# Designs tried in a protein design run: designed miniproteins, single chains, continued (5). Part 90

Each design is a single chain, and the fold is of that chain. pLDDT is the mean over its residues in the fold that is shown.

## One batch from the design tools (miniprotein)

Design m19130
Fold by ESMFold2-Fast:
Structure m19130 (fold): chain A 89 residues (1-89)
Amino acid sequence: DKRLEEALRYAERALEYAKKGDVDKAIEYLREAARLARGTPVELEIEVELGMALIGKAVGKIIKDPKFGQEMVIKSAEKAIEILRKALE
């Protein structure tokens, strides 16, 4: 599936940015992965991971712990990659 292969590349880029602490770019790349997953069997699972990344960023701001937000976005990107890799098997 061409769209799921593209979504996987975006999710992998999201993980790279999240590991570097660029949470905003990581979320942008996860949004693109979710857009590409629309209409596929993994649409909801990828949207859930995007939602968790957004919640993690928001909670990190509220508790004034940017490392917490970064860790949550890393976990979401890792799960999105796992979901997409399984869908491509």
Scores: mean pLDDT 89

Design m19131
Fold by ESMFold2-Fast:
Structure m19131 (fold): chain A 98 residues (1-98)
Amino acid sequence: MKETEIEMGKKLADYFEKLGREAAAEAVRYGIEKNDPTAAFGAALYAESHGLSVEEARELLDKMIEAIKKGGKVGILTPEQAKKIYENWLKALEEEEK
């Protein structure tokens, strides 16, 4: 994982934690640990939307990583959709730093 991706992931996790969304924050942190930012952000968005527990978020992320490796869909998001959300977020952060 690139340094910028790790920094962005940490900021996103901190943001979810401030909102009391512990499961979404942990999904992002766990995805960084697994070196898979695409699955991490997809799982975090899903966990945030559905109020998952920390344990459920980790299980979802493991399933998402496995599905990506098999070329399948990841929950309600395709790997391509999750990647686009991540890239759009990264671009928005870069524009705000100007």
Scores: mean pLDDT 64

Design m19132
Fold by ESMFold2-Fast:
Structure m19132 (fold): chain A 104 residues (1-104)
Amino acid sequence: SMNDKLRHAAIEAESLAALARMGLWILKKSNASQEEFLDFAKLFAERLREFIEENAGTPLAEDLRPLADELEQLIADGKITPEKFEQFIDRVLEIARRHLEEVK
């Protein structure tokens, strides 16, 4: 059903954000370089964009699109920091969870 597709998409987005939080935690614990952090942030941005394109036209994808646009721009401009990146992960997680609660 449409509701099953929307639920699966929300679970996928939540999983993406949760894995990113774990990855960032590992980078912090390992004293990862700025270069390793940037590579990880770029990988997350690519995965988020892929998710949005695969789910284009859904309310979840459209709510996530401005975040992906902003994250990609901060990376391109060399303005992304671990703190800002963590905020993007948290916002993706919040949006995904909100959509999960709305699907019944």
Scores: mean pLDDT 88

Design m19133
Fold by ESMFold2-Fast:
Structure m19133 (fold): chain A 62 residues (1-62)
Amino acid sequence: SMEEKIKELEKKLKDLEERYSNAQRALATGTGAVRLVAEHELAQLQTEIEKMKKELDELKSK
């Protein structure tokens, strides 16, 4: 159902936001290769979060 799809997307979005927060912390506290990995992960997570927010917005606006 639509409700189930919205709940699943919200759960996935929350998981992505937690991963983003963790990557931000790794970037702030990490050095060398850890920072490079965190920078790459942040960029990818940002793109995924934006996509998921857009999908969730479209579903909720109907």
Scores: mean pLDDT 82

Design m19134
Fold by ESMFold2-Fast:
Structure m19134 (fold): chain A 90 residues (1-90)
Amino acid sequence: AAAQRVGENEFTVDWEKFKSLGLKVGDAILIEPAEGEPIIAAITEIDEEAKRVKLRSFKDGKEYTLVAGGGIEALNEYINGVFVKARIRV
């Protein structure tokens, strides 16, 4: 399933794929929204029961949330000096 924007700072993530990628607090994720600049953010909190993840942008400290739905893929690349483990395309 594709990723979707479900709020101003809220995106979907495929929860089983998120778990399979071994993502942990401190890991960086790239979010590529359909409109606007790409966001590189660190995972700050993982709620496994709620299937909810909090992220903080490296650029401006803005908080983003991931909720169960679709979208995520492995990336494992350095972008602007940050090792980015996964990508979410909206």
Scores: mean pLDDT 88

Design m19135
Fold by ESMFold2-Fast:
Structure m19135 (fold): chain A 95 residues (1-95)
Amino acid sequence: LEEERREAAELVEKALEAAAKKAEEAGDKETAEELRKLRKETVERLLKAKTREEMKEVLRETLDRVAEILGKEKDLEVQMTLTMAMMALAVLIAT
């Protein structure tokens, strides 16, 4: 569980920070800030999770929020990076 929490937190941090940087490069500062806030909240929640089910719930909620951000995004490169983040989250939930 400890290693699973750490791996999930590291993957979320990497994926959402990559998406935030891409949004920032595209001039979408609002989306970048939203993604960085989601990253911090999700990492903190994952590190505090006491069960695998609690971790998966955090990951599912994060996936839903990334999907909402993707739905509002107009820049193609940011959309692609958000899609990759969603795929990474889906893999974590499936394992």
Scores: mean pLDDT 83

Design m19136
Fold by ESMFold2-Fast:
Structure m19136 (fold): chain A 80 residues (1-80)
Amino acid sequence: FEELKKKMIELLKKMAELEKDEEMKEIILYAAKVIESTKDKEMFIQILEDTIEWIKKNSKDEEILKLVEEMEKLLEEMKK
């Protein structure tokens, strides 16, 4: 779990670096901080699912969407 959590946080930070919209960048960085402080695995998964869904609806950037695909794969791994 901890290694997958670390990878997720790194992907979110990388996504924030690529994001040109300042408000969207702040939301992604806020999600990363909340996730980093979360000790409960179920809450972690829920926050990530909500975050991924929000990004998919609000971003058309191909590089960001590639990172979303990586996050979705890690999320499925965490659910096992």
Scores: mean pLDDT 76

Design m19137
Fold by ESMFold2-Fast:
Structure m19137 (fold): chain A 74 residues (1-74)
Amino acid sequence: PPPPTLTVTRVEVLDEEGNVVLSRDGTDTFSSDRLPVVDVDLSGLPAGRYRVVTTLVDSDGHRIVLEEDVEVEA
């Protein structure tokens, strides 16, 4: 059988207070044996800590939310 797939449905960038400062809709599909790579340009944001929230759906219809912390330097 084909390997399970993950489809990226949305990417959001949140500031340290939890406000959405950037959002992008996506339809990228990845094999579940690979971590999805999503490029987001943060160069326009003030220095500080941000959280990148990626929403995915697997091939069985399960919703998965991945969070990564990133730091924008001055």
Scores: mean pLDDT 71

Design m19138
Fold by ESMFold2-Fast:
Structure m19138 (fold): chain A 83 residues (1-83)
Amino acid sequence: MVAEAEARLRAAAREVRAFAEETGSEAARRFADILEEEIPGTVAALRELSKTLSPEEFRALAERVVAAAEGGARQVIAAAEAA
């Protein structure tokens, strides 16, 4: 569901933003800025695709998109922690 995908994307963005605010990491701040900027367009695209894809196809696509954002967030945090 689009709302669930949006919630997870926004949660990933908030996690990176919180890390950036806590640590002062410029890399985390920049990544949070990118995620926050891209989320509205990504959600709009998912909403349009939800009208044409089957529920199974949509779920698979949404999960890949969300997994990519969550994975990116984790990688940036890990890299920033490693310095």
Scores: mean pLDDT 85

Design m19139
Fold by ESMFold2-Fast:
Structure m19139 (fold): chain A 77 residues (1-77)
Amino acid sequence: SDMLESQLRRLVDGAQLAAAQGDETALRGTLRILQSYANAGYTSLTADGAERVARAAEAAGLTDLAEEFRRLAEEAR
């Protein structure tokens, strides 16, 4: 669904900004939402989104969160 892809894109864009700001609470919320999308079968889009957020979290020094997002990306594939 084009609507779902747009919603996921906005979620990922917001999470990348949250990572740059060090907003760990927002990132943990995003992780839970992406886990829900993966569980619903939106695996490819969730994996790509989780990898993008993981890279942003790593760049911000949020290493534990980056590892959690990478783990989700691998599990969602």
Scores: mean pLDDT 85

Design m19140
Fold by ESMFold2-Fast:
Structure m19140 (fold): chain A 102 residues (1-102)
Amino acid sequence: SHMYKKLYEKALELLEDPNRSFEEILEELIEEIYKLRGVEPLEEPSNVVRIEALLVLYIAGEELGNEEVVKKAKEELKKLRPDWSDDELENAIKHVKELIEK
């Protein structure tokens, strides 16, 4: 997916800046999703968009060996989707990773 590949590349770029907080990176990725979809951002981003950003940030964090980012992304995903088992979370990560590679 062109959108997910661009979002992943953006996440890698943002994670290279040591002055950016996890929260700042997450908000920048949410804005990038709206931009790539060609829609104006809502005042409150949808949980779907936040989950997409967190899944990409998890994958980018793993690629860079950034354990703090991986941990924070996983914690936020579990808060947004408390209904997800660990297997369902891993399946969501695998699905998004495939979308990045295509």
Scores: mean pLDDT 83

Design m19141
Fold by ESMFold2-Fast:
Structure m19141 (fold): chain A 96 residues (1-96)
Amino acid sequence: SDFEKKFELIKEYATTPVDLESWKKFAEELGVNEDDSPLEMLLKLILKYGLDEETKKKLLTELLNILDYPEDAIKKILSLSSEEILKLLEESRNFN
């Protein structure tokens, strides 16, 4: 699906060391916020697409495992609503 292709392309940027200019250009071409990190973009894609809850949890778990998040942190994130996770991402940007 278009979602799976887009997810895999962004996931490559999140898991591979890439320069910020290349990421920003790619993000602009996708019509997404170029100031978001690849990780933030993947999280927003998973949370905003009309995915069923099982698929959403599976993709979030896979992404967080690839990023070496501990199991307890993954469980905490998966317990949050999509809106709560998005709010945490916005708050982290304001603190930075």
Scores: mean pLDDT 66

Design m19142
Fold by ESMFold2-Fast:
Structure m19142 (fold): chain A 67 residues (1-67)
Amino acid sequence: MEEKKKQVEKLKEEIDNLVSEATERGRKLAAEAREHGPEAQERARQFMIDATKKANELVEKAKELEK
């Protein structure tokens, strides 16, 4: 039981780290897009959406492990 709980916690931390890193990367991209124009801003937004989707999939996997 403790094994599964620790695995889920580790997965949650990894997900949090991934989301945090993606958010920071997205922010950097958005700041750069401000200088390069609206098109680059859309690209940064798309990157954030993609990263969020990936994190969501990992969260679902962690939930399955918790069950």
Scores: mean pLDDT 74

Design m19143
Fold by ESMFold2-Fast:
Structure m19143 (fold): chain A 59 residues (1-59)
Amino acid sequence: MSEELEKELNEASKNSPEVTVEIKVEGEKITVTATGDPELAAIAQALAQKEAEEKLKEA
């Protein structure tokens, strides 16, 4: 169940060549790692974390 969510979130994050976002979901624990431009990475990490938490909570 978490593997499919993890794949969709990672594919959505691949549209920005200046930032790479990796999302891992383990039960109720979400780990988001963003690499690249500091400002874009911070925004991408915050958005990915929020989206992952919302989807995990609604599942």
Scores: mean pLDDT 69

Design m19144
Fold by ESMFold2-Fast:
Structure m19144 (fold): chain A 75 residues (1-75)
Amino acid sequence: SAALEALERRNPALAAALRRLEAAPDTDSMWAAAQEAHREGEPSDAPLLRALAAETPDDRAAAWVRLLVGQLEPL
């Protein structure tokens, strides 16, 4: 994923958490990875996270990435 590669260069800790989220075998693992992504993510990461969500084929992982964008860019 071009967006994930760009995130990895900019924020490697966030990219690692997102890779764990995509690879997560169960809901508890997904939740733990999502919490880590929220801790490592910055508001300035939101544009690349939006691009990543659009590129993500897994609906569950994509939903978590979209939720993270909403948490980093509150209205």
Scores: mean pLDDT 81

Design m19145
Fold by ESMFold2-Fast:
Structure m19145 (fold): chain A 91 residues (1-91)
Amino acid sequence: AYEAAVAAAEARAPALEASGDEAEARAVLLEIAAARPRSEIERIRAQLERLRADAERLLAETDDPAERARIREALAEAEELAEALIAAIEA
C-alpha cells in the first residue's frame, strides 16, 4: 500500500508542479504519510535532525546574509513539512 502510494505520487509530482498547484501536491504527500506505518516517524525525525545539522554547518561556513536567509528559509520549510507528515501518520 505505502510503496504503491509513493509510486503514484512520484508519477504525479511533475504534472502537479507544472500546474503550480502546491496545495494539491501537499495533499498528495499527506495522503502518502497517512499510509506510512508509525515506525516511519522516527526515520522522519532522524532525517530532520540531519538537515538541521547540515544547515548549522552551512550557516557557520557563510557570511553572505542572502545565502544565510535562503538556508534558514529552506530549513523552516523542511521542518514545517516534517511536522505535517508526522501529524498525518499519527492521525
Scores: mean pLDDT 72

Design m19146
Fold by ESMFold2-Fast:
Formats: structure tokens, C-alpha cells, sequence
Structure m19146 (fold): chain A 81 residues (1-81)
């Protein structure tokens, strides 16, 4: 069974793939896309905190930071296109 850290790393990769597909297929403006992506990420962080209350704050902080980095990167890539 993968560790929680490994599960969260996989979840970040899955989120990145999903957000990239959404960015490529959506007709939303860049601003609307960023808003929706940030709302999704924030909701996911809240869900993970509730499902895994035994996890360290360091794991949650790294997870949140990595999701924020993913959103920023995809927004920057879409802006450059």
C-alpha cells in the first residue's frame, strides 16, 4: 500500500494532468480558468485534511504548495500560448 506522501504526490500529478486537459479543451477565459483551478485546488486541500487528520502539517503544507505551483505553471503556459 503506498504511503500517504506517495498518494499525495500521485494526486498532484493527476491534478496537473486533469488541469492541463481542462486548459486545452475549455472555452473559458484565462481569468475564469485560473479561478476554477484555484477553487478546485482549495477544495481538494480541505478534503485531504478532513480525510487524513493523522497526517503531518508538513505534508499538507507541501501538498497545498505543490498544487499552487501546478496552477501557476499551467496559467503561465496558457498565457504564453
Amino acid sequence: MPSLEEQLEQLVKDVEASLREFAETTTLSLEDFEREARLFAAGLVQLVRKEYPEASEELFERFERRLEEVVRRIVAERRAA
Scores: mean pLDDT 83

Design m19147
Fold by ESMFold2-Fast:
Structure m19147 (fold): chain A 78 residues (1-78)
Amino acid sequence: DTLAYVDKLTQQQLANTDVPSQQAQIQKITAQIRKLISQRSLTQQEIDDIRQQLEAQIQQQIEQQQAEQLQRQRALRA
C-alpha cells in the first residue's frame, strides 16, 4: 500500500540522518505526501517524483542561505 511505502521510506531517511533540521524537513515532506495521498490516489512513482522535487527545493534553499551567510562574513571585513 502507498501509505506503507511512504512510512518505510521515512523510517529509512530518519535512520540515515542525525541532524535535527533535516529530520524536521523529512517529516514535513512526509506530511505533505500523506495529505496528497488522502486527496487523490498516487502511485509509488508519483510519490518518488514529488519527494525528489521537494528535496531539491529544500537543498537549493539551504545552499542559498549558506551563500548569503558567507557573503555577510566577507562584508564584515570590507
Scores: mean pLDDT 73

Design m19148
Fold by ESMFold2-Fast:
Structure m19148 (fold): chain A 85 residues (1-85)
Amino acid sequence: MKEEIDREVRRALAEIAAYLAKQAVESGNKKDIEEAIKLLRRALEIDPESPAAWEALGDVYEALGKKDEAEFYRKKAEEIQKRRE
């Protein structure tokens, strides 16, 4: 039971973090963007194989003008997606 709950929580956290990050990027609100980064980093600590979290982190860093970091995170998401095939 606990293992099953933990797996669902990890997946939900990554999905929620990615969704909030997308909204924060669209809003342009710096505080929302900072909170989204914290949630994404936490999600990746729990599940580093989440392509949604890596992609969202890339989008956030691009919005911050950190293009090199954004490209790195997007590449991570693509590599995970490719391995999922």
Scores: mean pLDDT 77

Design m19149
Fold by ESMFold2-Fast:
Structure m19149 (fold): chain A 61 residues (1-61)
Amino acid sequence: ASPQRLIDAVRRDMDRVVQRARDTGRRLGPDAQRRADRIIDRQRQVLQRAQQAGQQTLLDQ
């Protein structure tokens, strides 16, 4: 099964976005940090949904 490869790809992409957003937020101050946190939360939700959808499909079979 290759759902893990898709999850790993999303995770790597997320890590790049998260790192970039955190660095930008840190430099620009607390309001920018809150915006970075929102981006991080959205990316985590996408990753969690992908993982849960994969697991749920296997359980529902």
Scores: mean pLDDT 70

Design m19150
Fold by ESMFold2-Fast:
Structure m19150 (fold): chain A 96 residues (1-96)
Amino acid sequence: MAQQLADDLIDSARTIPLETIQRMVDSLEKMYSDDPTRGGISTQLAVAYNLLGAAYLVRGDTERAAELFDRAIELAGPNELLRATSQVLRERALRA
């Protein structure tokens, strides 16, 4: 399951412009800073960090990708599937 979600994120990262993903992350980071208790915001930001990390990974920036996956792992908290998906992506960055 986590491997399939990682593959899906990498495929999405190939088609979505990096600037679009960055704007999404910037917006979600602001919302999280304003109120981290807003429903789903930490989960949305973790997913956005995975997508931005995947975008850097497919472009060969493995160090930046790994840092973003680490942020996603921290924000996933008790969400085991999201945490596992982020860990899979981080391992791929370290092996690249």
Scores: mean pLDDT 84

Design m19151
Fold by ESMFold2-Fast:
Structure m19151 (fold): chain A 97 residues (1-97)
Amino acid sequence: MAKLEDLEATVAADGSVEFKGKVVGNVKPGTYALLLEDPETGEPLAGGIAKVNEDGSVEGRGAAAPGVQDGTYRARLLDEQGNVVAEGEAKVTRTAA
């Protein structure tokens, strides 16, 4: 399975999220779902749509659940069928509003 590396999620005061990072390994360029989960419980805390570019860079946008805190979350990249194609950690930071 490919790895998500240097993945950063920036959460705005309105709950919108921007994702930036990269994939290392064999992932086809295209559009994927990106899910951030609590590493202890596996509950989804943020998610959105991410684009994987030919150079392996990842960028996307989505939404976060109310009360998401700064920290390290489990990240999963999902294909159209919901299969996990890459996993890693996301560093979540809330912007000062």
Scores: mean pLDDT 83

Design m19152
Fold by ESMFold2-Fast:
Structure m19152 (fold): chain A 89 residues (1-89)
Amino acid sequence: SLPPLTPEELKKLKEEQKKRLEELMEEAERLYKEGRMSEEEYKQIKVGYILLMYQLDGKPEEARRRLIEELGLSEEEVEELLEEMEAAR
């Protein structure tokens, strides 16, 4: 088994993971704007990005707002996704 992480080490790993997610999302947006990625693929990547950021930050209201406003998901779809992510925490 791996040794337990300190709170400081866990915070650093979460910050590094957030940075990687932001970089991947920026690349996906670039590819989408260049016409190299379909709207469906871009939306799928962005849903995953928002949900993973919610899992790291624990900000359900922000995740809900982004999924509805930026991706046009229904309130019911967003509730189901957030419940799945909360169960995984």
Scores: mean pLDDT 79

Design m19153
Fold by ESMFold2-Fast:
Structure m19153 (fold): chain A 102 residues (1-102)
Amino acid sequence: MKSAEKALEAAKEGLEEAKKAEGGEGAKRAGLSAARGGGLASNAAEAGGDPEKVLEAAELSLKGGLLAAKKAEGPEGASSAAGGAVSGIGGVVSAELARRRA
């Protein structure tokens, strides 16, 4: 299924956005993109997607969220970036649990 590939694409995009994020608005957008990537990775894990691709997507989402959090200015940008990091962690956990059950 294409779910793992979509998660990986979203995660890669989120990480690139995080690398280029400037100011609170940029960090907020990067954090939301990382959260999307992590959520898609969790969904792909539950759907039985390729565990290696799902795990890579989850790890990239976590890295993007953490980087966005470091660049965030003000509380709203920081909150969105932190949400991205948390979603990435969730994706990693979901992917690893799905892999161990396979």
Scores: mean pLDDT 71

Design m19154
Fold by ESMFold2-Fast:
Structure m19154 (fold): chain A 99 residues (1-99)
Amino acid sequence: SLAEYLRRLAERLRELAEEAADNPEVREALLEAAEHAEEAAEEVEEGDLEGALEEAEEALDHVAEARALATDLELQLRISVEEIGLAVAISVLRREIEE
């Protein structure tokens, strides 16, 4: 489900934040993204798709910031994968709101 996907994405963002321990700005951005992704999952479960969309868009902004601040190529690529996943989830939310 979309809520399960968003919760697992939040878990992966927290794991990436742990790997970014030597870069506090990247770590903080990833943790903020994880909190917003988790809130988006909760809003999906409550049926508030508009609230979920707003939280997912906030998560995407923080993931993009973390990618821009990351200096390690492997970490930057892994953050980029999660950024793509969030963009897809946002597209799904927008489509469900229209239906």
Scores: mean pLDDT 88

Design m19155
Fold by ESMFold2-Fast:
Structure m19155 (fold): chain A 79 residues (1-79)
Amino acid sequence: MIEEIRKEYYERAEPLAKELLEALAAGDIEKAEALVEELAKIHLESMIEILKLEGKEELIPFVEEKSKEILKESLELVK
């Protein structure tokens, strides 16, 4: 169920997001980059699962492309 996928995403993402803020505050760019990549991966995986459940699999390539674009821009902001 979509609600369960969202709950699982937030439970996985929340500790990583807190760790990312701590890494950024400490100036640990290498750790911040790794955390941004992991968060982007978790987010993409949850979106793909939701699209499959809703029968919108045709949107998966678009979401994958946009996720790569957003990740690239996010990594450039951290560097």
Scores: mean pLDDT 80

Design m19156
Fold by ESMFold2-Fast:
Structure m19156 (fold): chain A 92 residues (1-92)
Amino acid sequence: MEIKVYVAKGTPEQQLKLAEEMKKWEEKGYKAFFVSVGSSPEDLERARAALRAAKEKYDKAVIGLFADPGVDVETAIALAREASGAEVKVIE
């Protein structure tokens, strides 16, 4: 199983860079998923569930997470590492 995981802060510039990076992987045969990371416990659990579902369903996936306003990018990184078990790359 090949999983690529990216995290970006929710700025328009970083979201655009994330979208461009994920498109490159989709062109290589990876299934692309975007996941927003909110601040509530329910939002965090929903994001975690989406990551686990993508991991189980597809042999090749690229997952892009963006932190919603008020959410630290570090929270999104920690959640992505826990749920995916993959190395997480940050969009700067």
Scores: mean pLDDT 79

Design m19157
Fold by ESMFold2-Fast:
Structure m19157 (fold): chain A 96 residues (1-96)
Amino acid sequence: DKVEALLKEVEEKAAEAGIELVLELEDYELTEADARGMLAAVDSAILLGAKKVVIKLKGSISAEEVKKIREEELEALKAGDVSVLNTIKSDQPPQP
């Protein structure tokens, strides 16, 4: 409920600022805290004059995946584009 409302706010805010928002969710359900983090990422992108925000959320993530994401951010910086902001979750979801 609140998560969906916050996601719409994130999408609308990015669109108003001319920022490309890419959301990649892999077997993961968003929490209100995650949605607030996305909103903060878009706010930061606006302040930095960034053109793109990429948010990747996974229930668990390997060290190799973290390294790959860092390499992608470094390539964006080398291209003169600091617009890529990534949010990563490393904790495993609780199992019943």
Scores: mean pLDDT 65

Design m19158
Fold by ESMFold2-Fast:
Structure m19158 (fold): chain A 79 residues (1-79)
Amino acid sequence: EIVLSPAVRAELEAFDAEMQALADKYRAAKTEEEKKAVLEQMLALVERLLARLRADPDTPPEVVAQVERLAAFLREQVA
């Protein structure tokens, strides 16, 4: 299994909590404008995580690839 540094693990745990909160906001959103705003916040959060993971040379390539796929998916949803 993938072994993560404590710093990377903490970053992923914080990311998971923030993404869950945004997913809850997306489900509660009543307008298309509100939904797009939440998706843009999700994309910004994912891109911020990706930059931090790429800055850590100990981050496994598999983890970077997974986050890159999520960022690509969200970019398509926002476009």
Scores: mean pLDDT 81

Design m19159
Fold by ESMFold2-Fast:
Structure m19159 (fold): chain A 63 residues (1-63)
Amino acid sequence: SKEELLEEIREVLAKILGETAARVAVKELRQSGLSEEQLRELLEKLKKAKNADEVSAILKEFA
């Protein structure tokens, strides 16, 4: 489900950005209306990110 994908995205983001920033980013993603397929693609790219700059670049790709 979308909520399961958003929760997994939050966990991945929290490891790199911290809990507060991850929560804000997930709120924005929830408001953006991304499909489950788009969220799955985002999650797979985020799993490969090593730092905040890479996370920012990936998030901008989906905005």
Scores: mean pLDDT 83

Design m19160
Fold by ESMFold2-Fast:
Structure m19160 (fold): chain A 65 residues (1-65)
Amino acid sequence: SAAEARAEALAAEFKAAFPDVKEVRVTGTKIHVTVDSKDVTSLSAAQIATVALGIEVGEAEITVE
């Protein structure tokens, strides 16, 4: 679907812009971002990136390891 294609394109742009995130993957229309630590700026950068790329509420999930 167009929404799935959008999610894959946004995930690719996200990973290219923020290569310090541990993982970026897509499940259906949802983008999953994994960061190495909640103490580092990578979590804030990932959250800012979702807003900057126009990712809507519920389109992305950010997970900390």
Scores: mean pLDDT 70

Design m19161
Fold by ESMFold2-Fast:
Structure m19161 (fold): chain A 70 residues (1-70)
Amino acid sequence: MEEAQKIVDEMTKDLPLSPEVREKLVEEIARRLERGEEVDISTPSKKAAVLTALLLERVAEESPLASLPS
């Protein structure tokens, strides 16, 4: 959680985000870190890629078209 908050803070340092949005981003990054995934924001390209992935995951969870009951 603390590492995720640090990463989110660095990514959104210049972005005025609501607390709820920040919390959601922290949760997603914490989840990735828990899986042993590396979250690298050392370059602008890496930072943009991480933000894009987080936004795409939000869209996917809102539209679970692949969710089939079996």
Scores: mean pLDDT 67

Design m19162
Fold by ESMFold2-Fast:
Order: sequence, then structure tokens, then C-alpha cells
Structure m19162 (fold): chain A 74 residues (1-74)
Amino acid sequence: SIEELIEKELEEFKKKLEELVKEGYSASDITQIALEEIGKKAKELKEKGVPDEKIEELVRKMLQLLTEYAAKAK
């Protein structure tokens, strides 16, 4: 389902952010990498016909995770 897809994408994104923090990336670098990933994912899902409301939900949750993990890098 779309809900399962959102949960999976969020889990994978969280793991990516955890890896970047663990590898010593700066908050600035994590932010740049994460924003690029969010943009690419939103475009992919839009092109695949995922509803805008679901894409917005995913993007919002990804931005919340980015804020959390960027803070941990400082």
C-alpha cells in the first residue's frame, strides 16, 4: 500500500541520516545531502502517480527527521 511505501521510505531515510552522523558529516553537509534526496524522491513519486497529499506527508516527515539528525551532528 501507499502507507507501507511511506513507512519504508521513512525508515530507509532515517538509516541514511544515522549513517551520515556516524561517519562525521557536518550539519551543513547532512542538510544538503538530505534536501537533495527529498527532492529526488518527491519527483520520482509524482512521476509514478502517487497522490500529492501522500508525497506532502512523506516530505514533511523527512524534513522533521532531517532537523532532528542535523542537530545531532553539531
Scores: mean pLDDT 84

Design m19163
Fold by ESMFold2-Fast:
Structure m19163 (fold): chain A 74 residues (1-74)
Amino acid sequence: MEAERLAEADRLIEEARKKVLENRDSLDPQQGFEYVRRTTRELAERLYELGVMTPEEYEQVMAELDRQEAKWRA
């Protein structure tokens, strides 16, 4: 059960990474950054649904994404 969830999580992570790389090449840098942030947020949500990520871990990931966004803008 745990191994199967981890395998599915790895697949989701790889798909998200592939989406980011493919779309970043076709988007403006500004749009690319926003797309990366959105894709990472969606990935975290799916990992949480799979039970691979605890609520606390999910909140920490979201907080880190907000910090990275602030650094990019400032």
Scores: mean pLDDT 74

